# Designed miniproteins, single chains, continued (3): the designs that were tried, part 93

Each design is a single chain, and the fold is of that chain. pLDDT is the mean over its residues in the fold that is shown.

## One batch from the design tools (miniprotein)

Design m11223
Fold by ESMFold2-Fast:
Structure m11223 (fold): chain A 56 residues (1-56)
Amino acid sequence: ARILVENRTGLFALPAFARIESIEGTVVTIRVPADRVDDAIAFLESLGNRVVAVEE
């Protein structure tokens, strides 16, 4: 699965199971295992980032 994340805090960290696929300005597209999407969203939002979209 792919998650599109808007970096709003100027600090960006990823869970160990996530990988960066692309960066477009403030929007980072990350790849995560399909069974870990909810974990990734919770982690990213806990850092003050906004999830823009989730794609398979």
Scores: mean pLDDT 76

Design m11224
Fold by ESMFold2-Fast:
Structure m11224 (fold): chain A 75 residues (1-75)
Amino acid sequence: AKEEIEKLVEEAVKKALEKKYDEAGKLLSEAVRLAIKNNLKDYLIKLLEEYKEKYKDNEEVVIGLDNAIEALKAS
């Protein structure tokens, strides 16, 4: 589960950097769904916060990651 979540987040960020925002959003939604199902919400929140710091100068990436973090905190 953790390895699959990491791969989904990595691919989502890659798609966002390629301006493929719809694909990036679908991958992030799948990562969120998988984290909720497997009780890995705190793990994914930490991972997403690390990616936000790494890509802090990319507004579109930060917004996408923030939306995923908010979805996790609301669940």
Scores: mean pLDDT 84

Design m11225
Fold by ESMFold2-Fast:
Structure m11225 (fold): chain A 67 residues (1-67)
Amino acid sequence: REEQLRRLAEGARALGEAAGAAEAGTKLSDALMNHDVEEARRAAAELARLAGAAGQSLADKVFEVID
């Protein structure tokens, strides 16, 4: 689980930078590493909106892991 969270956090930061949504990517990364489920859900939804299909794919993986 921690390895999956770290991998998702890295992906969120990288995708955020690539999509011009660095703030959303950083918020999601920090929320995942801090086990802040509510903030992770909000940040994942924002990244999905800003980064299109790649953001939605990452958000779906986040939702699966935090279930």
Scores: mean pLDDT 79

Design m11226
Fold by ESMFold2-Fast:
Structure m11226 (fold): chain A 100 residues (1-100)
Amino acid sequence: KYGLPVKPSEETLKLAKEATQNIFKAADLLGDREVEILAIATSILVSYAAMFNDKEAIEKALELSKQAVEAAQNGDKETARRLIEEAADVVGKAIDERDA
């Protein structure tokens, strides 16, 4: 079984928190239940990646989350949803790179 060898840094936890806040903000702006469910799932994956201190994956998720907020503010639901899905994919792949 894979163990957590490193305690998450304060910086990594702050980046993860910003990413999750942006994802929920984008979902809230769209007002769509399906996107809300996606936001919850993506936030769980981001939090899990933070436990492995995978700063690169979290920084990428944060960048995608900022773009998702911008798309949602412009009413572009399709782009906002896609960006949240891309964030989930990035952190999901980072988790999968660990011993399974």
Scores: mean pLDDT 79

Design m11227
Fold by ESMFold2-Fast:
Structure m11227 (fold): chain A 79 residues (1-79)
Amino acid sequence: MKKKAEVMKKAGENGAETLVGLARLHSPEEALALAEKVRDFAEKAKAGDKNNQEMSERLLKGAEKAIELARERAAALAA
């Protein structure tokens, strides 16, 4: 049981880091759309399965960070 919880936590952390990385590489519009889709997925996963809560919380945090970065990049390009 402990091993499964640790794997889920790492999966969420890795997913969050990947989202932030992708937000830096893609156009701000594409990065925003991707991050919003992952945020929606994480919200649904958190609501549906308690075993996914740790992973979903990490992914949600990462998606929020990616959305913020994408919006900042879009604003910088519009200025």
Scores: mean pLDDT 70

Design m11228
Fold by ESMFold2-Fast:
Structure m11228 (fold): chain A 74 residues (1-74)
Amino acid sequence: MKEELEKRAKDLAKKATDSFYESAQKNSETLRKRAEEALAAGDVERANRLFEAAQKIYETAKKVKEKVDKQIEK
């Protein structure tokens, strides 16, 4: 029973991290699309801000996924 609970906890942590990573990727992609739209409209300042935000989201999600993957492997 305890072994099953620990397995379920790890599965939930993995699903939560995968969901977070997928959401972060979708958010990053959405921000990149908005940045491209801003560039097409001539709003270079907004485009640069959106590209920076997209990059930060991607980097953060990658670091979180790596940390959780290491914890699950233990």
Scores: mean pLDDT 78

Design m11229
Fold by ESMFold2-Fast:
Structure m11229 (fold): chain A 67 residues (1-67)
Amino acid sequence: MKEATPELIEGARRGMRDAGVEVTDEEAKAIAQLLANGGATSLEQAYDAVRAMTPEAARGAAEVGKR
């Protein structure tokens, strides 16, 4: 399995941010790894897979609660 480069990880974070979605470093790394290894064919598909793996939805809910 190939590790995602820091540039690919940052690219994934920027792409998700441009779509209005905040992701953690771990999520960005997992998205980049899925894309690099052909586990996903799009940024959206990779994000959906990562979202199923991580409890980061709870962090998103906490951020909304601060508003």
Scores: mean pLDDT 67

Design m11230
Fold by ESMFold2-Fast:
Structure m11230 (fold): chain A 67 residues (1-67)
Amino acid sequence: SEEDELALAMATAGSAARAAEKETGLKPESVSGEAIGLDRAIGRVVVGGKEYVYEGDRRQQTLTRIE
């Protein structure tokens, strides 16, 4: 459903923001999420003027930085 896709995207965005903040020690400037499948989403985080991109898989319970 659209609600489930939004929930997945927002959860992934939040996880990505936390991961980027832990890596950099800086607060995220912007965060977005996009569901790309039933159990997969992309999180995009801008921190310190750089974009960090993560792929989340809720079935595998993984978050992997891809950029």
Scores: mean pLDDT 86

Design m11231
Fold by ESMFold2-Fast:
Structure m11231 (fold): chain A 94 residues (1-94)
Amino acid sequence: SQQEEANEYLQLASIALLEGDLEKAEEYIKKAEEYLEYMSKGQKGALYIVKAMLAIAKGDLEKAKEYLEKAEKYKEYMNESQQELLEELKKKVA
């Protein structure tokens, strides 16, 4: 399904970020964005978190703050680990 495909690309983006492969992370984020209309609110929150992580990795703290603000509006649909990551990333860009 489109939601399963979105999840797969979000997972691949997260793995690429963990490996330091920013080019692949950006590619997988763009692929996930193709499924934006099919995403749950939780998946949209996850998308903005991985976009913020990519921005931080690139040194673009202003863009990272923007994505974290967008992620915040989906906070109630996030699991505990995602909420903790959001708060840690917010502190990192402060």
Scores: mean pLDDT 89

Design m11232
Fold by ESMFold2-Fast:
Structure m11232 (fold): chain A 59 residues (1-59)
Amino acid sequence: SKAIKSIDKQIDNIDKQIDQLREYMKKNPSQADQVKRIIDLLESARDSLKDEKKKLEEE
């Protein structure tokens, strides 16, 4: 469905942001704790989107 494709795009965008933040953490270890908190929030958002996708697929 169009909704599932939209969710997939949002998940892909979050995954790309997480990858960029992980790379930033490696280059900026003094800021790692702050960046890790942001990554944790993004991972929670991604998990919520995956749960929503699963509900739409289980119809």
Scores: mean pLDDT 85

Design m11233
Fold by ESMFold2-Fast:
Structure m11233 (fold): chain A 99 residues (1-99)
Amino acid sequence: SELEELVEKLKEAIRNKDLETFKKILKEIAENSTLEQLKEIAEELVKLLSEILKKEEKEGKHNKDKEGKELSVTQEVGYALRVIGELLDALLEKEKKEK
C-alpha cells in the first residue's frame, strides 16, 4: 500500500530528526487518508516517540550525529513536541475538511 510506504518513511524521518521531510510526508499522508486512519497513524507515531525517549533516558547516552555533535535528552523532547504539534495541526485540518 502507498499509505503504508509513506508511514514507514515518516517513521524514518522521526528517527533521523528530519522535521522538514516529516512535514512533507505528513501532508501527503493527510491528503491520502481518512480522519480515522490519520488518528491511528498519529497514535503509532506518538508510541514511537515515547519508545525513543525511554530508550535515551534508560541508556543515559547522548546521541551523536555524523559530525560528532551530541544531542541531549532535552533536545530529543523538544523535537518530539514539534512532531506532536505538526500531528495535531494535520488532524485539525483533516477534521475541518471532513465535517
Scores: mean pLDDT 76

Design m11234
Fold by ESMFold2-Fast:
Structure m11234 (fold): chain A 88 residues (1-88)
Amino acid sequence: NEMEELKRLIEEHIERYLPILEALAAGDVEAVQRLIREVTGVEPPPAAEIRRVAEERREEIEEDLERLRRLREASEEEIKELVRKAEE
């Protein structure tokens, strides 16, 4: 079932990236660095760069965080609607 697989992929993405955005919004640079290493396997940017991005892109980060939180809390019907739109 492609819808169940897409829902699982969305949930996996939310589980992986939401904590990074939460840490970034909170200004927890050490958590951001740790989570980037854990999620991507790539060396994270220096702490100073992470702080700069967090300040410069605060509104964008907060918007993305709210969007992902809504997706995580979305009902099965809301997730199905998102899948339907993605398949169109």
Scores: mean pLDDT 72

Design m11235
Fold by ESMFold2-Fast:
Structure m11235 (fold): chain A 61 residues (1-61)
Amino acid sequence: SIVDEELARVEAAFADPSASRAEKFQLLVDAHERVLAAKAPEEELARFRARGAEIWRGLLA
């Protein structure tokens, strides 16, 4: 699904220690916008948002 593809991109970028926090944040924003543009079902959008928030909070901890 589009959500699985975009989450895979986010997780790969966040696993890269050479990527800056700003680059990681921008990738997460771009991924979210692509999921919205693809009109993913509400449950899939909620799953993307929940997982994206977890990944971002992990970086901030």
Scores: mean pLDDT 83

Design m11236
Fold by ESMFold2-Fast:
Structure m11236 (fold): chain A 72 residues (1-72)
Amino acid sequence: VPPPTEAEWEQLRRFLREELGLSEEEVRRIMELFREDPDVELEIPDDVTPDDDGNEVLRRVLLEKLREHEER
């Protein structure tokens, strides 16, 4: 898989800010995490149902991944 382009990074930043409602600081930290580990896998919980809000699930997964990275 090719590395993300600057356009893809800007799209990710806007998605995290506008769709997931993350703060500017949380977005900055998450983007730094992805820049340091571009191959990081986001594990979707096995108990996620089709009725779950995908954006809320993704927000939860990203914030949990960020906490795991910062608590090392």
Scores: mean pLDDT 68

Design m11237
Fold by ESMFold2-Fast:
Structure m11237 (fold): chain A 89 residues (1-89)
Amino acid sequence: MKSAEEYYKKGVEAIKEGNPLLAQKYFEEALKLDPNNEDIKAFYYKAKGLYYMEQDLYEIARKYFEEALSLRPDDPELQKMLEEAKKKA
């Protein structure tokens, strides 16, 4: 379980540093170790959404932010990201 926590922390730091692709890889590794962790899964979808925002693929980004919000419905950061994706799609 310690390994999943460490990958999760690295993923959060990668998002903070503006690297959603790296964050996605860390969250993917965390999910391999803790596949039923809804919080890690939500951050994985958040990282995918952010990656597609960088690629100007706003419709795909919107779908991933919706998946993340289904797991963390009261996350204000995810709500803002979803609204941004919808506005640009």
Scores: mean pLDDT 83

Design m11238
Fold by ESMFold2-Fast:
Structure m11238 (fold): chain A 79 residues (1-79)
Amino acid sequence: TLREALEHLSQAIEAVRRGDLEAALKHAKEALRYLERSKNPSPEAIRHVKEAIRALEQGDLEEALRHLREAIEAVKRQL
């Protein structure tokens, strides 16, 4: 559901803040799965989560955090 996606996005942000890239990637990928399986998928939220995953894989924590926050706001607009 969109609420489960939001919970995983929040956990990804907390993982980034504590420097746990493995946990951040895990939660970002789980959020993506919930968004893509939603009855009303947000293309904006999906795009931001994909960009966050790319940034995390490249070690760009600032870009990853920015995209995770944008994804959360996009999901909240649907709730």
Scores: mean pLDDT 86

Design m11239
Fold by ESMFold2-Fast:
Parts: sequence; structure tokens; C-alpha cells
Structure m11239 (fold): chain A 88 residues (1-88)
Amino acid sequence: MSREELDREATLTLARMSARSTRHSEEPVTVRILITPAVSEDELRRVVLDTLRDHAADVRFRRVTLTRIVDGVPVSLPALEITVTPRA
């Protein structure tokens, strides 16, 4: 399996797991998922919406930039910020 396929599956799995975890919250929950070249923002949005279909009153998406220190060097990484408002 290529590194891109591994990054893609990891990102999609994380998106589904993060979306499922918000189902048990009574308050809006915000999660951030790194955008990788292997997965488009539109695909991440679709996977999150499909996972939350009957559980969320509202889902908001915002592209953000996260700064991480990787091997002592600051790196700017694109991420998708997802805010989920529970249905009831």
C-alpha cells in the first residue's frame, strides 16, 4: 500500500471517528482534521456529513492553518475545522 493510500485511509477513518464522537455531546463540539494531498476538503466534508446524517442539527466547516513544530521546525499545515451542533 502506498503512503498516499495510508494517509487517505487514516484521514477518512479519523474523520468518521471524530464525527461519531460528537454524537454524545449536548453542546457544540469542534474538531480539526489535517488536510492531506490524498483527501480533498470536499471529500472530508462529505464523509463527516454522511456520518452525522441523523444526529446533528448543524455542521459548520472552516479551513484553518495549524502551526506544528516538526523536528524543531515550525510548519504551517492546512486543516479543516468542523463544528457540530447536536440535534437534541
Scores: mean pLDDT 75

Design m11240
Fold by ESMFold2-Fast:
Structure m11240 (fold): chain A 94 residues (1-94)
Amino acid sequence: NGIWDSEEFRKKVEETKKKMEEYYKEIKELDGSKEDIEKVEEEIKKFEEFMEWLENRGKNGIPMEVSNSEYVEKFEKPLKIIEELLEETKKRKE
């Protein structure tokens, strides 16, 4: 429940993208497994595909509306998966 406004949504997009890129870099620097790195890349790709879908809607004059459930599914879950993979990689390198 809830719809993010365009300005707040854009800020969340930039924050999420930055965190995903930082976590991806860190897992690679920690010599994460190929499987874990590929999973991170898959989650980043899903995020990018969702963003492209939203931008295409905006270009066609359709308001960019993201429900709270879509935000959880498309932003929070992918970021959470990447974060958990990074934490597992850190534990393996302890």
Scores: mean pLDDT 75

Design m11241
Fold by ESMFold2-Fast:
Structure m11241 (fold): chain A 61 residues (1-61)
Amino acid sequence: GDDVARALGEMGISVMKNSGEDLRSKENIDFAIRLVKRGVISLREAAETAEISQATLRRRL
């Protein structure tokens, strides 16, 4: 178990640094879409959460 955690730390940190910050934006968009579909928040609030325009978010719904 512990050797896997160390290897994951070295490889995971390198891989996530290369794409992790780009993926954060996509994950925020997907999360916002999920909240809108569940009726938890409005499209406006979802767009603010994802830090994108309402038009861009609307196209993904």
Scores: mean pLDDT 64

Design m11242
Fold by ESMFold2-Fast:
Structure m11242 (fold): chain A 112 residues (1-112)
Amino acid sequence: VSEELRQKLIDTIVEKLGISRETAERIVDVAVEEARRHGLDPEEFLKDLIEMVELTRLTAEQLLNTDPLELFAKSLNEALIAVLLKRATGTRNKVEDSLLDFLLSLKKQDLA
């Protein structure tokens, strides 16, 4: 995975979701591992996550008043539909499985 793409996702998570850089770095590392585990190109999966985070409707107020992981997961699920519809890709099932395992891994590691 290119360092530029990794840093772009970290910066996007920090800017859009208000998550700390240290937590965002761990989230990105988990995303790369889950993409590899499901036989997806990690660079393409990180690009999909960047689009999902950019399309998220989370506000700082919502992050302060709700469980951040629950709100993050809900917003990613909404954004995922938009990204997959826009891309019209034949890999939808693999992307959905990777995203689900990614979110489960974040919850298990207590990253939110």
Scores: mean pLDDT 62

Design m11243
Fold by ESMFold2-Fast:
Order: sequence, then structure tokens, then C-alpha cells
Structure m11243 (fold): chain A 77 residues (1-77)
Amino acid sequence: SYQDALDVLEKIAYDAGYEYGRAVALYQAGKISQQELDKAKSVLQGAQGLIDNEGRQEDRERLDKALEEGYRKGLAE
């Protein structure tokens, strides 16, 4: 169903945001390479593309918020 697909897409958005947030924090601390940061950024860009192409217009704010929540959580660790 679309609801099942939306739940999966929301998890993808959150997870991509979270990993990118963690990568940013670790990069700023000198703990990971530029290549590792760029990989996390590519995953984030892929998730943003999925939101644009697969998410319905009425669900886009929900999906964008999931990505932002993930990012904030990852960055804070």
C-alpha cells in the first residue's frame, strides 16, 4: 500500500539525515575523511531525490521533517 511505502520512505529520510548529521559532527572533530563525509552527503541527496519523486505533495513536509529530525539527532551525538 502507499501507507507502507510512505513509512519506508520516512525511515529512509530519517536514516539519511541521521548518518549525514553524524558524519558532519565527526568530520568537524577530525575523526573521518572528506571521502566519508562526501559519501554521507551523496546518501542524503539520494534520499532528497526519493522524497521529490516518490512522495505525494501532501506528505512532502512530513518527509522533509523526518530528514531534518534525523540530521539534528545525528549532529547532536
Scores: mean pLDDT 86

Design m11244
Fold by ESMFold2-Fast:
Structure m11244 (fold): chain A 63 residues (1-63)
Amino acid sequence: LEAELGEEILKGAEALLAGDEKALEEHLAKVQKLADELGVPLSREEVRTAVRTVATHLRAQAA
């Protein structure tokens, strides 16, 4: 579950960097579902913040 959560956050970050809003929303929904299954429910805004943070790190590493 934790590994799957990390993978979905990473995929969401990749979708954000690609400008694919549809894929981004699908991955945000999966992250919320996985977080709920872990017993730590996250708001959509908290998930967006996590994805944005990862996207920022990925962009910095790619530069």
Scores: mean pLDDT 78

Design m11245
Fold by ESMFold2-Fast:
Structure m11245 (fold): chain A 87 residues (1-87)
Amino acid sequence: SEKAEKERKELEQKKITLEIALNLLGIGVSFDLKLQGKEEEAEKLNEALRNKDYDTFLELTKGVDPETAKAMEELLKEIKELEEQLS
């Protein structure tokens, strides 16, 4: 069905957009950690992002920036809902 294909592509595009937003927030937190001299924590955060280990990524962010972590939780919830629709 043409409609089903279009709807699937729209959901995939939304997921990509949310994943980009999540990565941009992660880059910001990593940059702030490096500016504070917390290079080991920044590397762990970057590794979690690279591996799409969002649970570890979120836990690390909560320890340094709880407000950004809350925004990330909302993005991750939306990404999960989109993944369930795409499955």
Scores: mean pLDDT 83

Design m11246
Fold by ESMFold2-Fast:
Structure m11246 (fold): chain A 68 residues (1-68)
Amino acid sequence: SALAEELGRLVRELGLRAGLSEEAAEKAQRMAENGDVSTALAAARELGEAAGDPELSERIRELALQLR
């Protein structure tokens, strides 16, 4: 779905800002896009502090809640 695609994109962006490799960020994106909401929420929790981007973390959380 479009929401899952956007969630995946945001998770990838957060991962890259947190210092993940391109490969690790793409893996996280694919998991989020496949509807793994728990992976997206875990990424926001773990990576949000390292990335220093609370606005991006909030967007991930909002989309994850909408997907359940």
Scores: mean pLDDT 74

Design m11247
Fold by ESMFold2-Fast:
Structure m11247 (fold): chain A 92 residues (1-92)
Amino acid sequence: MAREVAEELERLAEELEEALARGAPAEELAELVARGYAAARRGAELLPTASEEERERILEAIRRVEEAVQRLVATADDETLEAVFEALRKAE
């Protein structure tokens, strides 16, 4: 589980970075961000029972997703940001 969550977070960070680079639609960016946060929450829940290696990998993967989201927020137009915040609100 811990390795699977780390791999999912790593993939989502890469997908979000790639989507940003190609100017993907707001809906696609919003879905990737929502999935990234959901996976990050699962990763955080696993930290107390994870090995030191698994913990470090999960934390690094979460950081990568957070960095990608920060780039999105810094570079996206208002319509894209509104879509992202709406998706996050629905995921909570």
Scores: mean pLDDT 79

Design m11248
Fold by ESMFold2-Fast:
Structure m11248 (fold): chain A 68 residues (1-68)
Amino acid sequence: SHLDKLLESAKKLIDQLYDSHKDTLSKETLRELIEAAIDWMLSHSSLSEEEKKKLREELLEYVDKLLA
């Protein structure tokens, strides 16, 4: 689906941010940076509020797994 493609693209961007900063930023600061980037991306998307909420939850779960 379109949402699945957006989710996979967003995960690749999260992976790039994680890889670029994992050795220079604390896990707490890196999580805050990525969360802010996710929120900014979603605020500029044409998705419904329900779709934004679901995508945000899935992306943050993915981030938490990377930082574990």
Scores: mean pLDDT 84

Design m11249
Fold by ESMFold2-Fast:
Structure m11249 (fold): chain A 56 residues (1-56)
Amino acid sequence: MPGEYLLNLPVGTRVEVNGVEGIYKGVDHKKRQALVEVDGKTLYFPLSEAEVRVLE
């Protein structure tokens, strides 16, 4: 399932999504979007289009 990997990431994980670095805030299941906090703003990425890299 596209974006299934994101469902198993803890909230607070540092990630890069589509070249944008931020803090993972979970998934909006109804809208099928990943939530990433960047510079105090929440950005929404469609699960079907999210290229995610975990930054440790």
Scores: mean pLDDT 73

Design m11250
Fold by ESMFold2-Fast:
Structure m11250 (fold): chain A 99 residues (1-99)
Amino acid sequence: VQELVEQLYEAIENKDAESVRKLSKQLLDSMDPNEALEIFAKAAEYAIENEDYESVRVLNESIDEAAKRGADPALVRQTAIRLTSLSLRKVGEEVDKEL
């Protein structure tokens, strides 16, 4: 499990959304949905910092899969709102740098 988490962060650093998808599925298959949700939330925040928005999309889909597997719906909603807010803030920073 720890090795999968490390590989997930490495895939995000490399902007490899396909590896992020595969690793997220393996994490969902190997742990409690609420624990997987927490890992995906932190990984998505890291992806936002690295401006890997494709991995953010994949991680949001993985969060939805965690919800389908029994993750707390309130935690899922709270996580989605937080990640959307962070993504919008980061995109705004990039626009300001280009202007």
Scores: mean pLDDT 78

Design m11251
Fold by ESMFold2-Fast:
Structure m11251 (fold): chain A 80 residues (1-80)
Amino acid sequence: MSAEEILEKLEKETGRKFSEEEKELLKEALKILRSAGISDEEFLERLIELLKEGKSLKEAIFEVEVEHGVELLEEGVRKV
């Protein structure tokens, strides 16, 4: 899927609107996770779950990256 398709599905499923910074973070995370062999569908499903739990998009992305043992390419303020 394209990053735009993932964003549209996330907005539809969660009812949230994302900032430009959040959209950029999602695009970078997609590059990292694709390089790690994680499917767009798997990433999307996990993001929807975490967002419905009340996490921010940044927090949800970070949790998925940590779960798959990949480093955050940009500044990760939250550490596990």
Scores: mean pLDDT 74

Design m11252
Fold by ESMFold2-Fast:
Structure m11252 (fold): chain A 106 residues (1-106)
Amino acid sequence: LKVFISPKVSDKQKSVVVQALDLLNIKYQIVEDINEVDISTTLFGVVTPEDVESKTFLIKKRIPMIIIGGKPEQEELATLLGIPVPDDIKPEELAKLLKERLDIYK
């Protein structure tokens, strides 16, 4: 299983995502090149609000995404494909949110 992390995501934010995935005991491969993302092997993407290109690509491929620093009122995708999370989200909070959201798509 692949997890896409946008190059625009900070090292600090990337660390939180990695810790959340480790809490879920999921075997994953991090992909930073959007062209290596495919719907059959990609679990979700991690993007910033400013990463319009990555967000558009993930929408087109119908891949769910986490928007770090996203505000629900500014992200139309938050209700359909995107989950806006605060910049200071803790790994345990992100892990819980990922588990609850991904279970809906099983």
Scores: mean pLDDT 74

Design m11253
Fold by ESMFold2-Fast:
Structure m11253 (fold): chain A 85 residues (1-85)
Amino acid sequence: SAALESLIATLEEMRDALERAKDLAEQERIVNGTITYLDAAAQRLPELKSTLEERRARLEQARKEKNVQGAIDVLDELIAELRAQ
């Protein structure tokens, strides 16, 4: 669907931005923005709500641990899961 394609494209852009981020402050801003985006996406796409909420929780944990690679891994896993639909 067009909505699923837009979701995947946005997540890929956020994932790439996180990998390119130069410092911890940029990384924190991108992760916070991604969490906010997933919260909004879960409201708009109720069929994906459980998946998006699970990944959102893992991103919040990675943020608390300041684990940038963990956040990238969560996004890569989510993108792969969405592409498999």
Scores: mean pLDDT 88

Design m11254
Fold by ESMFold2-Fast:
Structure m11254 (fold): chain A 81 residues (1-81)
Amino acid sequence: AIQAKVAANRSAYIATLAATNDLAALSAFIADINDTVGAAAALAAIADLSKIIAANSAISAADKAALLAALAAAQAAIQAA
């Protein structure tokens, strides 16, 4: 129940970011998780967000590509560190 609600809230937040093209806010969110919780939690958040973005029919294909590219870049940076 809580996990489903969190996923839905993240999906809604990502849809809002797509509408505003605020990729910096998405990157800051992932960086904050990495800094405060740790790399494993940040990577898990990236995986979950990528699935939510891919499944969200409200997000345009172009916005999905931009958001997924930003998440892939964040994942690569965390894994390289």
Scores: mean pLDDT 69

Design m11255
Fold by ESMFold2-Fast:
Structure m11255 (fold): chain A 80 residues (1-80)
Amino acid sequence: SAMDAALEAAKEEMERLAREAAAHAFGGDTQAADRKLAEVRELAERMKAVASAEQQAELDRILAGAEELVRLAREDHARR
């Protein structure tokens, strides 16, 4: 369906933004990392409003992964 296609595109965009956020965090640019992570959260919340319960769980998993990736990148920067 068009909704399933939109959800898949949103998941790919969230993962792309998460990688960009992690790269900024790893480089020590906390403001850029926070802005990209905010974009991931906003996209997730927007999509959850129209998603099924199963799709909401998938979006939550991707968001949790993005937050974890950024957290680890910040820790790696701090240990340098």
Scores: mean pLDDT 87

Design m11256
Fold by ESMFold2-Fast:
Structure m11256 (fold): chain A 75 residues (1-75)
Amino acid sequence: APLEQAKLVKPTVNMTLRDTFYLAVLEIFNNDPESAAIKLQQLEDFFNLNPQALEADPKDTKNPLVEAASNILFS
């Protein structure tokens, strides 16, 4: 399950967009597990439709895929 995969992620200097956002979902889950479940589903759907986003740099604010994924978490 995606939550089980997210729990295995260790913060590193070379984190992928997927790993970064899975860690963010785990933080949301601690306060609001229902919102976290919805956002996790939206992120899984996003990455399934946009597999190129998996390798995107999460710090690249000019990348529309990074912006789209960020909007899923923080909208």
Scores: mean pLDDT 69

Design m11257
Fold by ESMFold2-Fast:
Structure m11257 (fold): chain A 120 residues (1-120)
Amino acid sequence: SEEVKAIEELIKEIEKLAEEAYARAEAAVAAGDKERAIAILLEFLKKVDELVAEAMEKLSPELRKKVAEVHLEMRLKLEDILAEMRTAAPEEWPALLERARKVVEEFIEKLKEIKEEAEK
């Protein structure tokens, strides 16, 4: 269905963006550039917002609500981590990046569950 295809394309694009963003953020942290790491993750969040909005145009109201709920949860969790990163000591940054990665991976898994529900 068009809905299944829209969610599948959303998942693939987010996975690609996440891989690129986390690789760049890890490199920035390793170079001591914490401001760059935060900027990369903020740009990632903005791109995900745009991809989610585009996908939602192809979804039923019920699927749109489910996607919006898991997207908001991911946004709030990542914003909390980014706020913590701004004040964290350098030794804490790798663990905070790993927490951010896990939040995005959880979001992707929830999108996969929504896709499976749309296939029924």
Scores: mean pLDDT 89

